# Ledger of designs, part 43: designed miniproteins, single chains

Each design is a single chain, and the fold is of that chain. pLDDT is the mean over its residues in the fold that is shown.

## One batch from the design tools (miniprotein)

Design m1472
Fold by ESMFold2-Fast:
Structure m1472 (fold): chain A 58 residues (1-58)
Amino acid sequence: GMMEKAEEAADRGGVRASIEAGRALDREELQRAAYDGALEAGVPEEYAKKAAERAGMG
């Protein structure tokens, strides 16, 4: 569903940002990267927010 797409896009965003930074991201950086990645992939803001929150929780 849409939430699954949001989680996949958020995960890709976090991975991409980690590669660009050349280091592991902290929780806040990971959540921001996940949110941005989900939005960039065309995920609605409501689902992007939920996916980013999940990325920060583990």
Scores: mean pLDDT 78

Design m1473
Fold by ESMFold2-Fast:
Structure m1473 (fold): chain A 96 residues (1-96)
Amino acid sequence: ARRAALVALVREIEAERRALSDRLEAEGLPEAERERRGLELEAEAAVRLGEALGDTAAGREAAAHLLSGVTPENVARAEAAFREVRLAAQRLLAEA
């Protein structure tokens, strides 16, 4: 059940990424605006994945770092905050 729920959530996030990419291309928005909307989607995805894996604090912290501006330091902080959630997701998806 938990693995099936995670698979469904990942598929929803992937569908949202594709829909956003198609919409942004159609709208002809500036690169900075496309990047901002992409970060907002990734921040929301981090919160949702954190909640699904029982670590809402890690998801929210990663989202906060991503929304603080596009710098290598903020990306590294987001990745560090989200590391355990990512590993837990990978383990569940790899389970037979």
Scores: mean pLDDT 79

Design m1474
Fold by ESMFold2-Fast:
Structure m1474 (fold): chain A 77 residues (1-77)
Amino acid sequence: SSAIEQIKKDLQYVKENVTSHSAVPHFVAAGLNLAAYETEPSPENLAGVYEHLADAVEEVDPVKASNYRKKATEALV
C-alpha cells in the first residue's frame, strides 16, 4: 500500500528530525499502531497512526500535524 509506504517514510523523518523528549512516546505509539494496522487493517489502528504522528510533529510542523489529524478523521468515516 502506498499509504503504508508514505507512513513509513514519515516515521523515518520524525525519527531523524524530531529530537523533543515529548515526541518520543508519540513516535513509538505511531509505530505500534502501524504494526497493528499491517497485521490486521482497521480504521481505528490507521487513525491511531495519524493521531500519534500529529502529536509527534505538532511543535515543529503544526501544518503537518493538522493534515495528519484530518487523515485520522477520514480513516474513521
Scores: mean pLDDT 83

Design m1475
Fold by ESMFold2-Fast:
Structure m1475 (fold): chain A 82 residues (1-82)
Amino acid sequence: SMEEEVERVLRELEELIDRAIAAVKAGNMDEAMRLAAEAQRLWNETATRLLERGDLESLRRLAERMSVLMDRFAAAMREARE
């Protein structure tokens, strides 16, 4: 179902960003950037499909979650530079 697909994508995005943050903490910036780029690509592909289907409610929920995840990644990147 569409709801199961959105839930799966949310879990995959969270996993990718958690792994990216772990890579930042390990000093592996190339891996962190690669994982963050994969999350952004998954977000863009899913957002495009939701827009084409007119599912604006799922799109807003996914966008809000992605924003929070990217803020966490950015915070980890800033902390690593201190």
Scores: mean pLDDT 87

Design m1476
Fold by ESMFold2-Fast:
Structure m1476 (fold): chain A 69 residues (1-69)
Amino acid sequence: SAALQEAAEALRRAADSFRKQGLEEQAEGLFEAADLVEQGRVEEAKEIIRRTLPPTVARVVIADLERLL
């Protein structure tokens, strides 16, 4: 769906931003979450986000993801 694709693109932009800051683990987790979102595996993507990012940042990213879906 267009919503899933837009959400995945938003996660990839966030991942690229983390990579540019030298935060490779966070970037890799967000790229993995984006791939899961494209597959419609949204709950698995949210679990990767919660595991990978600090709790405060994870909440913001998940809220943005849910808003796009």
Scores: mean pLDDT 87

Design m1477
Fold by ESMFold2-Fast:
Structure m1477 (fold): chain A 63 residues (1-63)
Amino acid sequence: MPTSAEEAAKMAEGAKKAGEALGHEEARRLFQEAYDIAKKATTEEELKEAIELIKKGNELLGG
């Protein structure tokens, strides 16, 4: 479903797998939390929290 929450959850799942492959436990935890929040997000604030966690996880993997 092309909703912001669904897209965020999909991105978090992909990033979680990438984090595990790279052995980056911290990034994996951030992506897992983002996925859980995004999947059950009912407010814009919760969705923003998920996006922030994805952003932080990506920084750890990208740096």
Scores: mean pLDDT 73

Design m1478
Fold by ESMFold2-Fast:
Formats: structure tokens, C-alpha cells, sequence
Structure m1478 (fold): chain A 70 residues (1-70)
């Protein structure tokens, strides 16, 4: 589904950003998440996918939880 593709995209972007910033502080992780949120929103626009604020938040939270493995 389109939402699953956006989730996989978000997960990859978070993984790559964390690899470039080993030992990132909680504040730096927050900044990474803000940039990923913007990228997912732009990707959805480019693909013609309409996202609610809740759907965008759910994608980012799910992707972050999977990458951070809590």
C-alpha cells in the first residue's frame, strides 16, 4: 500500500541519519525526526498521497520504534 511504502521510506531515512550521527544526543535525534517528518510529507506530495496529521505521525512513530528497538 502507499502508506507501507512511506513507512519503509521513513525507516530507511531514520536508519541512514542515525548511522551518520553515531552517539547522537536525544536533542539530535529529535532534529533527525523533524527532518524525516518533512521528507515523508514531501514524498507523499510527490506521489499524490493525501496524509492526515495523524497518519503522518503514526508512520514516523512506528518507523522510529522499529529502528530504536524498544
Amino acid sequence: SPLEKLYEFAKKEIEEALKKNPGATIMEVFEIMQKVDEKVYERAKEEGIELSDQELLDIIVKAANEVLKK
Scores: mean pLDDT 82

Design m1479
Fold by ESMFold2-Fast:
Structure m1479 (fold): chain A 78 residues (1-78)
Amino acid sequence: MAELLEAIAAGDKERVAELLSRIPGVDKETAEKASEAAVAAYRAGKTPEQALIEMIHALEKAGVDATAVSEAMARLDA
């Protein structure tokens, strides 16, 4: 999780998308759209945590379960 929050705070859309693409069932297009939502939220004045919530909503909207995303993100920190 910390690596993902750091990438969002850095505005590193490519790094956010790379981390998201490691989640099973998340394709590159979905990862890119979610990373764009996260970075756009942060640039609009949201905190990195709020940007992360927007990213999770974008993944859920694309058909990825938010609980499954949270579990996969915990594994990315291991």
Scores: mean pLDDT 75

Design m1480
Fold by ESMFold2-Fast:
Structure m1480 (fold): chain A 82 residues (1-82)
Amino acid sequence: SEVQERIKEGKDILEELKEEALRLWKEALEKMKASEELKKRTLELMRKAKVPEELIEAFENNDLKKIEEIIEEEAKKLREKL
């Protein structure tokens, strides 16, 4: 059905968005390694914006694998709503 095809398209778009988000996070981590001041300021802004502490800790520790896991879980939750 057309509805099933649109659900599949939505899931494919979410996968592409997840991959793009992971790429951007990887780039951000590389930039943060080059600038401790930028990293400190980013962590402060994330806390003020009430970003989940688990994601803040993963970012602070340069734990790309943990960031990937968190993004994957959030993408999974969004897919369940489609």
Scores: mean pLDDT 73

Design m1481
Fold by ESMFold2-Fast:
Structure m1481 (fold): chain A 79 residues (1-79)
Amino acid sequence: MKSSIETIELILPLLPEEEREEVEKLFKEAKSDEELIKVTKKVMKKLASYVSSEELASAPSPEEALKLQARKYAESLKK
C-alpha cells in the first residue's frame, strides 16, 4: 500500500494553490507519523465528499481514484 506521504504527493499537484499550501503547511507542522496519518485522512475525507460512489467505482486503479477525487474537488472550488 502507498504511504500517507506518497498519497498526498500524488494529489497535491491536482489541488488548487490555496488548498495545496494549507496541506503542505499541515505536513510541515506534523511532528509524528500519527499526525501525518491524521492530516492525510482529513484531506481524503474532504475529497471523498465531492465524488460520487459511482464515479469512484469507475476508476481503473486506486491511484486514478485518488486523482479523480482531487480533480473533482478542485473543480468544485472554481465556482
Scores: mean pLDDT 71

Design m1482
Fold by ESMFold2-Fast:
Structure m1482 (fold): chain A 100 residues (1-100)
Amino acid sequence: SLLDALEELVEWMESNPSVPQSYVDGLRKALEQAKTFSEEEQALLLAIALQEVTDFILNNPNATQEEIDEMVKLFERVREVAPERFQAVIDALIARVRAA
């Protein structure tokens, strides 16, 4: 589900030093509210969170290739549960990460 994908993303972000703890805390609060959201609103929250984590990782000069590879694999798993119209956004983020 989209909520399961959001939870997996948050858990990965919590383990990643490139992501600010304040952002993770905010996203966990948003995830609790997302249980009442429509599927479209959940997908939008997920797309925003993927964009933000991409920026945190790619703007960190200490980000490792292993962290980048793990992020790509996570994005590919998220893509499988995302509505079709959000898949293009995820594909663009994966392409941006691979080009970096």
Scores: mean pLDDT 82

Design m1483
Fold by ESMFold2-Fast:
Structure m1483 (fold): chain A 78 residues (1-78)
Amino acid sequence: MSPLEKIKELLEVMKNSKSEEERLKAASELLRTVASITDEKEKKEIYELLKEVAEDPSAPSVARFAAQMALKELEETK
């Protein structure tokens, strides 16, 4: 599975899961996945996806917070 596909799945879990435990686990995996990305093209695609979620006021707070943290991680690993 590509990092982009995994991140999309994790964001879906964070938006749609009924379990707070599942949402927090997805957020943790999102941060780990983002930190492991070394390809500049993938980083750019993931950055755009995360920015969209972080700026979406209709997204759950957990999803927005995790997206903001992941964006910071991508910026620090350039």
Scores: mean pLDDT 77

Design m1484
Fold by ESMFold2-Fast:
Structure m1484 (fold): chain A 56 residues (1-56)
Amino acid sequence: PAPITRELLESLGLPERLYPQFAAVGLGVPAEEIPALQALPLDEALARLRAFQATL
């Protein structure tokens, strides 16, 4: 699968505020972990999601 990047999420036409939630759901992150990701700055949230994706 393609790496989670800001450019990929922008191409999907989503608002930036929804990028962490959308990517987390797409990667199968448990629902209980999503609020913690949403509380992070966008770049930090995406970095954590990319780290998770790398373990798949």
Scores: mean pLDDT 72

Design m1485
Fold by ESMFold2-Fast:
Structure m1485 (fold): chain A 66 residues (1-66)
Amino acid sequence: MDAAVQQFNDRIANRDVVGAVRIIVQIYQIDPAIADQQVAAYAARFGMSDDAVQAVRDYIRDGPGA
């Protein structure tokens, strides 16, 4: 649990928002709507492009872990 949180923080520090959200979705089974809102908030904070946000939405919606 602490290891997962530390890995998430490392991804965020490296501006890997997609990787960070992927960890959350896979571990905590977060609903796509909530995960999408989290990505949007982080994208605004780190200057993530709309294209990158859309890629994460596609992964959450259609990905194996959703």
Scores: mean pLDDT 61

Design m1486
Fold by ESMFold2-Fast:
Structure m1486 (fold): chain A 65 residues (1-65)
Amino acid sequence: MEVSREAAADILRVAAFEAGAKSIRVEGGKVYVETEADEKVQKEVEEIARSLGEVLGGEVEVRVV
């Protein structure tokens, strides 16, 4: 069960952008994250995106641009 869901989601969104995510979209309970084709950036963004999906209780799709 999430507590302070909005605050946790906001922190994770900021962390994803700091890691190199290019865009984050929440649509219909699903989180879409776009990241660079750089392997190190992909790894960090995927880990953060997974945490964000857990906080929001929805599906997460990470796409490499």
Scores: mean pLDDT 75

Design m1487
Fold by ESMFold2-Fast:
Structure m1487 (fold): chain A 84 residues (1-84)
Amino acid sequence: SMEERIEALAETNVDLYEMALQVEKPGYELSEEEREDLLRLSRARLTVARTYGEKGEDEKAIELQKELMTLSVEEAERLAEEVE
């Protein structure tokens, strides 16, 4: 399903972020809370991208992705729910 694809991509995004952190800051490990926040943020971003991509509104999807990078996790999730 689309929800399963979003979850799989969110997990992959967090794993890639952890790998990048290990290169830049060897010995740093994400806390359980930090990992959960990144998963939630990645799910929100992927939901927005999917929703506007399906509508052919790629420019709006890009603008909202930039906004999501500056929002709290809770604000990002609310924005994703609003666009679904």
Scores: mean pLDDT 75

Design m1488
Fold by ESMFold2-Fast:
Structure m1488 (fold): chain A 77 residues (1-77)
Amino acid sequence: MSKEEIFEELAEEVIAAIRAGDYERAMALVREMLELAESPEEQVEFLERLAARLEAEGMEEAAAQMRHLAALVRQRA
């Protein structure tokens, strides 16, 4: 399975976990997604892509949290 396909599956599972109120699972899936990244730059890309998906689903607060994490990753790189 490609990294792109794995990202899309993880993003869908994060959205499902947030809808179910399972924030522990959502956080674990975000960590798994970041472990797929080969660089801090790719971690930022994944977090911004996840934020865009969350925003499209109406999850504005979760999207803002993902963008905040992306900003922190950029500052550490």
Scores: mean pLDDT 83

Design m1489
Fold by ESMFold2-Fast:
Structure m1489 (fold): chain A 74 residues (1-74)
Amino acid sequence: GPAEEAAELAEKAAVAGATGDEALARRYAQKAFETGPGSEEAIRAAERGARSALENGDEGGAKAARYTAELVGG
């Protein structure tokens, strides 16, 4: 459903961030925001992604996931 699609888009934003493609990361974050009619679930998915990325040493992915959470939550 839309919440799962928004979570998938948040994951794609994190991957783009990890590879240094900030423009692509922002595009996926924007799509996650537009797709997530259940914004709280999408925010929680993005925040879990940020924590997982930090635990694995993926700072780029963590930054992209945090940005997605802030965008969807704002």
Scores: mean pLDDT 74

Design m1490
Fold by ESMFold2-Fast:
Structure m1490 (fold): chain A 71 residues (1-71)
Amino acid sequence: MAPEETPMEEVVEKFKLKEHGELVSEETVTGSGDGILLYAAATLAANPGHLVEVEKVSEKTAKLKIYKDKK
């Protein structure tokens, strides 16, 4: 099969939060689904005690939201 990039919807599903605390920061990220996936994973690793959510804006643009963990 032809190689396919990770679709934005799949990135959103992988970083979907059911419960979270207060929103700490939000940024708009532009790139491939794979690029946004890696960036979100790196952001999560760099922010212990926080949660990361990815919201789709377009196929190449997403909002990356950092929340405090729910107490």
Scores: mean pLDDT 75

Design m1491
Fold by ESMFold2-Fast:
Structure m1491 (fold): chain A 88 residues (1-88)
Amino acid sequence: SLERLRALAEELRAAHEARDRARFGRVLRELRELAGLSQAELGRLIGVSQATVSRWESGEVLPSEELLRDFLEVLTGELLREAVEKAL
């Protein structure tokens, strides 16, 4: 659902703004899984290691605002493509 994708992207931004590492990690994993990506594949798309993605998803650390923007651009684009293809 495009609406669910938008809601998750907004929740991810809100969790980052609140510096809620645990909430951020859970929402990030859900978005990544909806896009059909492994942690390594997501890392490659945004230019970070798989270990960095794993640390974000575990709630150990938060990405920078710049990395969050790159992440949202990549995942929103991929998820939008999948949603459009499934509707056809």
Scores: mean pLDDT 79

Design m1492
Fold by ESMFold2-Fast:
Structure m1492 (fold): chain A 91 residues (1-91)
Amino acid sequence: SSEQDVLKLTQDTMSKAFFKAKEAVPDAEELGELGKQAGASDAAGLREVIAKGREIGKELAAKDKQKGIIVYASEGLAAIALAVGEIAISS
């Protein structure tokens, strides 16, 4: 269905955003795990992935501001993708 297609696109978009963040910050192992979780999560699980990613970005920013900004930007893109996907499914 179109709803399933939107959910899959949202999962794929969020997963790719976290994998790109992991490539940019290779020592942040948790970003790879968030990418995997995003690919397999329903809408509630995707919101939890965003929340976890934001905490990781915040902790990284305290140690290395540039790395934290990279993670935060990826999470922002993922959060926008989730919001758009949820609106499309609910329409």
Scores: mean pLDDT 75

Design m1493
Fold by ESMFold2-Fast:
Structure m1493 (fold): chain A 56 residues (1-56)
Amino acid sequence: SPEEDASLATMLRTTGLIGIKNGKEEEVREWAEKQVKTGSPLFKEAAKKVLEEIDK
């Protein structure tokens, strides 16, 4: 459902941000780049948000 999908996207983005803060930026970047290319639309948006945070 759209609500469940939105919650999942938020959870994935939060997990990515935690990974960056814990020094796993390279692993998080690789995951996010893969999701942007091959993931569902919702996962692509979550991955784009994570990549934006890495580039800050």
Scores: mean pLDDT 74

Design m1494
Fold by ESMFold2-Fast:
Structure m1494 (fold): chain A 82 residues (1-82)
Amino acid sequence: LSEEQKKELKNLVLETIKENIKSSFEELEKKLIEKVNAFLKEIGIDKKIENMGEIEELLKELLSKEQYEEFQKELNKITLES
């Protein structure tokens, strides 16, 4: 993945959570799985995400330590400010 694609994936996850923060956890997880899988297919990655834990592992594998820490900070901001 390019650095641009990693940033797009991070932002996709954050925006999906932000948009669905008032939904049930089940709906949020479903939307995240759908959007992440669509993104992976679009960029040509033969990987299918099946649950929230796999999304977390994907981000940890693809993002640098600093990028992942920034992701966690932004995620906390969204969940606290929603």
Scores: mean pLDDT 79

Design m1495
Fold by ESMFold2-Fast:
Structure m1495 (fold): chain A 82 residues (1-82)
Amino acid sequence: GPRDRGNMRRFVDIMMNMHNTDIDDHGRIDDFVNNGDIDMRDRIRDIRNITMDGMTGNMTDVMDTMTDDDRRDGMNRFMDRI
């Protein structure tokens, strides 16, 4: 629904900001997208250790409410736009 699209957009925008900040994060994002069974929390926690004051933590909570398909779709949309 429209709320799901809003959450996906926020996820993509945060991942875009990480890509613009650190090119090494791009490799992690690509690995994240291409793995079918991913612990999203651990990946986001690793990215948080590099970069953003609380923002990634807020997105972890949002992403936990999404389906695995929605999370993969969000990452694919991010990758398609960079």
Scores: mean pLDDT 48

Design m1496
Fold by ESMFold2-Fast:
Formats: C-alpha cells, structure tokens, sequence
Structure m1496 (fold): chain A 94 residues (1-94)
C-alpha cells in the first residue's frame, strides 16, 4: 500500500490560498499518475471545500475516490484564528 501525507498552511489571502491548494493537488496527482480530467475534478472539489471551511470557520473534510487508479484522496481543512487554513492531504493507493 502506497500512502502520502502532505501538510501545509494555506495563507489568509484567498488568491494565494487557492494557488497553493492547486499546486499541492497537482503535485499529488502527478505522483499517482492521475489523468488530467480527474486532477481538475479533485482541484474543483478541493477549492469548494476550502471555500466552505473559510465561510463556516469550521473544519471541512472532503474524500475523493479514484477507482480506476485504486486511489483515495482525503482533504482536511481546519480554519485557524488568523484566517489561514491548515490543510492535510492524504493519498492512499491500494
């Protein structure tokens, strides 16, 4: 079983937070050889989850299954008091 964990703090600035998230998700997708269409869907779902976490001020968890690659991607967003968001990306391949 291959497992990768990426931890980051996304900045309070919305544009920079979104750019950082896109970069981290593209890097994870490349490491697991995910198709571009799947990568863009993961990015879209990640950006939506980030927006929900920022709007609610509460933790948000998003799980994306990629059955064709036996990959599960778990995104955890924890808003911090300074307006930044702690991100954990866990990628599991069976």
Amino acid sequence: MKVSVIEAVLPPDEARARASLRGLLRMAARDYELPEEVTEEIIARGLAALARARASGEPVREVVEVPERNVTITLEFVPLPDGSVRLTITVRQR
Scores: mean pLDDT 87

Design m1497
Fold by ESMFold2-Fast:
Structure m1497 (fold): chain A 72 residues (1-72)
Amino acid sequence: GYEAGLGAGSAATGGYQGNKEMADKGVETARKGAEKDPVSAAFYGLVAYQGGIEAGNKEATEAGKRAYDAGL
């Protein structure tokens, strides 16, 4: 829950700043958080996916989509 939310927020912030490295780290943190709380995984994965799109980072976008799919 909390860690996945922090990661998703970091991914979105990285997207706004055009900082692909920050977006990638945020997505990875969201993914690790989702491993501890699968019930929240779909929601946090969706937020991370959006952050990846905003960053224009294909790797971050794909990671966010995988986290979303894992929650479904």
Scores: mean pLDDT 61

Design m1498
Fold by ESMFold2-Fast:
Structure m1498 (fold): chain A 74 residues (1-74)
Amino acid sequence: SMEEIEQRIKAIVLENMDTLTDEQLAELGKAVREVLENRLSVAEMRELRAKIKDPKVAAVMDQIIAAYEAALAA
């Protein structure tokens, strides 16, 4: 469900927030808002991820995409 996807995304962000700078968290937050508010497809999320320059933010986004893809397959 969308609620379960949102909860998993929040958990991934929370697990990584202590390892990210404020600027990295802002970039991640912008990407997460785009995914959730615009209901991006997996393909659109991969395009968004490709535009992320910071490797730590990109790695967290990869975790989010994997969780979303797994939830859609169920």
Scores: mean pLDDT 82

Design m1499
Fold by ESMFold2-Fast:
Structure m1499 (fold): chain A 62 residues (1-62)
Amino acid sequence: SEFDEEMRENGEKLAKEALEAAKAGDLKTAIRKGHGAMFLYTMAGDGEAMKKEAAKLDKALA
């Protein structure tokens, strides 16, 4: 649906911001924005994108 597409696109935007924050060493912001992306992917029905973002976050914490 259009809603699912918009939620996925917003999730992709937050995922990019999370990656940029992680590269800058701002892990707190990276985690918050990454969690936001995961929730938006869940709202979009995209469980694979959500799992992938969770894995990226786990690596940022290592």
Scores: mean pLDDT 84

Design m1500
Fold by ESMFold2-Fast:
Structure m1500 (fold): chain A 65 residues (1-65)
Amino acid sequence: SLEEALAKIQDPSISKEEIIEITAEVVEQVYGPTAARVARYELSKLSKEEAQQAAIKTLQQILAQ
């Protein structure tokens, strides 16, 4: 679920790679494969902490729709 994905990415011990994959999977389900590819690319350019914050914000915005 989206709430489970959000809980996982909020874990301080999570890897950057896991943050990117979880976020991209959620984005693909909601917006499709092109949006997921863009999300992977953008998050890969960030630090782990920045990617985590961006991923949390993205999933929260999807939940708020």
Scores: mean pLDDT 85

Design m1501
Fold by ESMFold2-Fast:
Structure m1501 (fold): chain A 89 residues (1-89)
Amino acid sequence: SFRAIAAELLAALREGLEASGGDRGAALAAVEARAAAIAAASGDPRVARAIDALLIAAAMGLLDGKSPEEALAAAERLIRAVVDFLERQ
């Protein structure tokens, strides 16, 4: 499900921020690596498109925060909105 994919990407985002001491670029790279692995394993173009939307949401959220905590909260909010949209289709 798209919720399961989003949960996996959010886990990678949290792990990336924690491991890097709040480096947003490192966190985004961790999410991109996890996303690429999921897309490669699925072989489904619909999953690949959903991942692209979730990656854009994560990147936008990370740019909007003044602190790593605010950036994570913004990314989580945008990812949730994208998942809710995709699950309504």
Scores: mean pLDDT 81

Design m1502
Fold by ESMFold2-Fast:
Structure m1502 (fold): chain A 79 residues (1-79)
Amino acid sequence: AMKEIEEKEKKAKEETERLRKILEENKKKIEEEAKKNKWSEKEIKLQEEIIESLEAMIDAIEKLIKENIEKEREKLEKE
C-alpha cells in the first residue's frame, strides 16, 4: 500500500528529472542555433520566454503529481 505510493513518487521524480534534462539540452541547442544563424535579440528573447514557460509547466506538473500522491496517502490513512 504505502510502498506503492513511494514507488510512484520515485518514478514521477525520475521522469520529471528526465524532462528537465531534455529541456536543458534543448536550451543549449537553441543557444548554438542562435549563434550560427545570427538570430536577432527579439528572436533570442522569444525563445528564452518559451523555455521559461516550459520550465514553469514542468514545475506545475511536478506539483500536480505531488498533490495526487498526497491525496492517495490521505485515503490510505482513512482506511
Scores: mean pLDDT 77

Design m1503
Fold by ESMFold2-Fast:
Structure m1503 (fold): chain A 71 residues (1-71)
Amino acid sequence: DEEFERAVARAWWALVQAVAPVETPDEEVRLEAARVFLAAYREALAQGLSFDEALRIATAAAVAVIEEARA
């Protein structure tokens, strides 16, 4: 669902900017962070977690990818 994926990407990027307002990292790092976010989000939902819990877990995983690339 294109609208859902676009909405999730916008919400995720807005959240990242609110938590860690930084210039956009390398395209490869951004793509990896987005991939990790979506995979973690889908996995959490598949495990029966709530939308809020899934979003929290997925966001933490994506932020970790960005922080590792910055180190």
Scores: mean pLDDT 71

Design m1504
Fold by ESMFold2-Fast:
Structure m1504 (fold): chain A 77 residues (1-77)
Amino acid sequence: MSAEVARELRRRAEEEKDPDVSAALRLLATLAENSESDESTQLVRDAVPEIVEKARQGDVAGMVGILLRLVGEQIDL
């Protein structure tokens, strides 16, 4: 499951024209691939729209904040 989510996110990153959104999707793919549980993988999936929106807005700080929250939630699981 995590490997399939990571593959889908990497495919989306390759198709994405915005380099910041592409970079964000690649980071999310890495987090999904390193997820130890279906719950951790679902946390990554649920954060995709929010991170993509922040990346499109050029809100790098907001995007990093969400990524750090995801990493923290995965460690606590």
Scores: mean pLDDT 76

Design m1505
Fold by ESMFold2-Fast:
Structure m1505 (fold): chain A 71 residues (1-71)
Amino acid sequence: MSVETLNNLGRELSRAAEENGGVISVEELEKILAKYDVEESLKKELLDAARRNGGVLSAEELERVLTRAAI
């Protein structure tokens, strides 16, 4: 995927997390990911990270995963 698509995805996920008290649920994460053509490996990494954290991801964790995917 393009860096621009990754940045747009990251901004939307971070905004959703901020609006939900700093975290995003697996369900909301799946909904947002469906709006973007993301690689299956990135989708899996984000969802697995959320599941490891009790079904939610913080905005900071989202940005870290997306930054690693851009490299």
Scores: mean pLDDT 76

Design m1506
Fold by ESMFold2-Fast:
Structure m1506 (fold): chain A 74 residues (1-74)
Amino acid sequence: SIDDEISRLIGEVFELQRKYQEALAAGDEERVAEIKERLRELKKRIEELIKQNPGHKYEKTLRSIAEMIEELLK
């Protein structure tokens, strides 16, 4: 279901955010780049889900997560 996909995507984003902080602390620039690329892919899918499901109960949460990803990619 779409709710299952949203739950999975949210979980993956938070796991990658944790790994991103770990990679930054370790000075692992290659790992940081890999995580950023995966975050770009997830952001694109989140934006697609928002567009395809207007007014969904998780729309505000998904928009907040997309903004968080955008900040991490700077």
Scores: mean pLDDT 86

Design m1507
Fold by ESMFold2-Fast:
Structure m1507 (fold): chain A 94 residues (1-94)
Amino acid sequence: MEEKAKTAAENISESLSKEEMELLVEALRLIIELRKQGKSVEEIEKEITEFLKSKNASERVINLALTLVDLAEELGVEWLEKLVEELEKLIKKK
């Protein structure tokens, strides 16, 4: 899981600007919180979409965040927490 999170973070870093990555990290932290609250995938997707649109996020960031909601369902919230840690490390280097 840790290796997959690092690889995903590196691929995301190559595709997104620093500002887009910071916005993605905020969205991922919200996904983690909503999952811990027991929200459904559909409720999380709605809240994440509304959050990112309110921040004028690009369609790329929105689509990626929604993909990561689905992956968190498959791989678990702990994988998403590791992804956030790896993304934050990469943001500091940009």
Scores: mean pLDDT 82

Design m1508
Fold by ESMFold2-Fast:
Structure m1508 (fold): chain A 77 residues (1-77)
Amino acid sequence: MAAALTNFAKSLLTVKAALGSSIITLLAQDLGISAATLSSILVKAASGQALSAAETATLAAIHAKYGASIAQLAAAL
C-alpha cells in the first residue's frame, strides 16, 4: 500500500510537471477537495513523509480510480 501510493504520487507529479496543473485541479474536483490540498498530499507522499489517515484515504481513492492511467501517462512522458 504505502509504496504504491508513493509511486502514484511521484507519477502524478511528473504528469503535472509535463502537462500543467489542470490535471491536479480536475482530480481534486472529483474528490471534492481543493487543488492546494491535493498538491500538499502528493508532495508529502512523494517525499515519503507520514500522511494522516484522511490524507492516506484521499490518495488511495484517487489511486484506485486513476492509478493505472496516470502511471501509463507518466511512462509515456
Scores: mean pLDDT 79

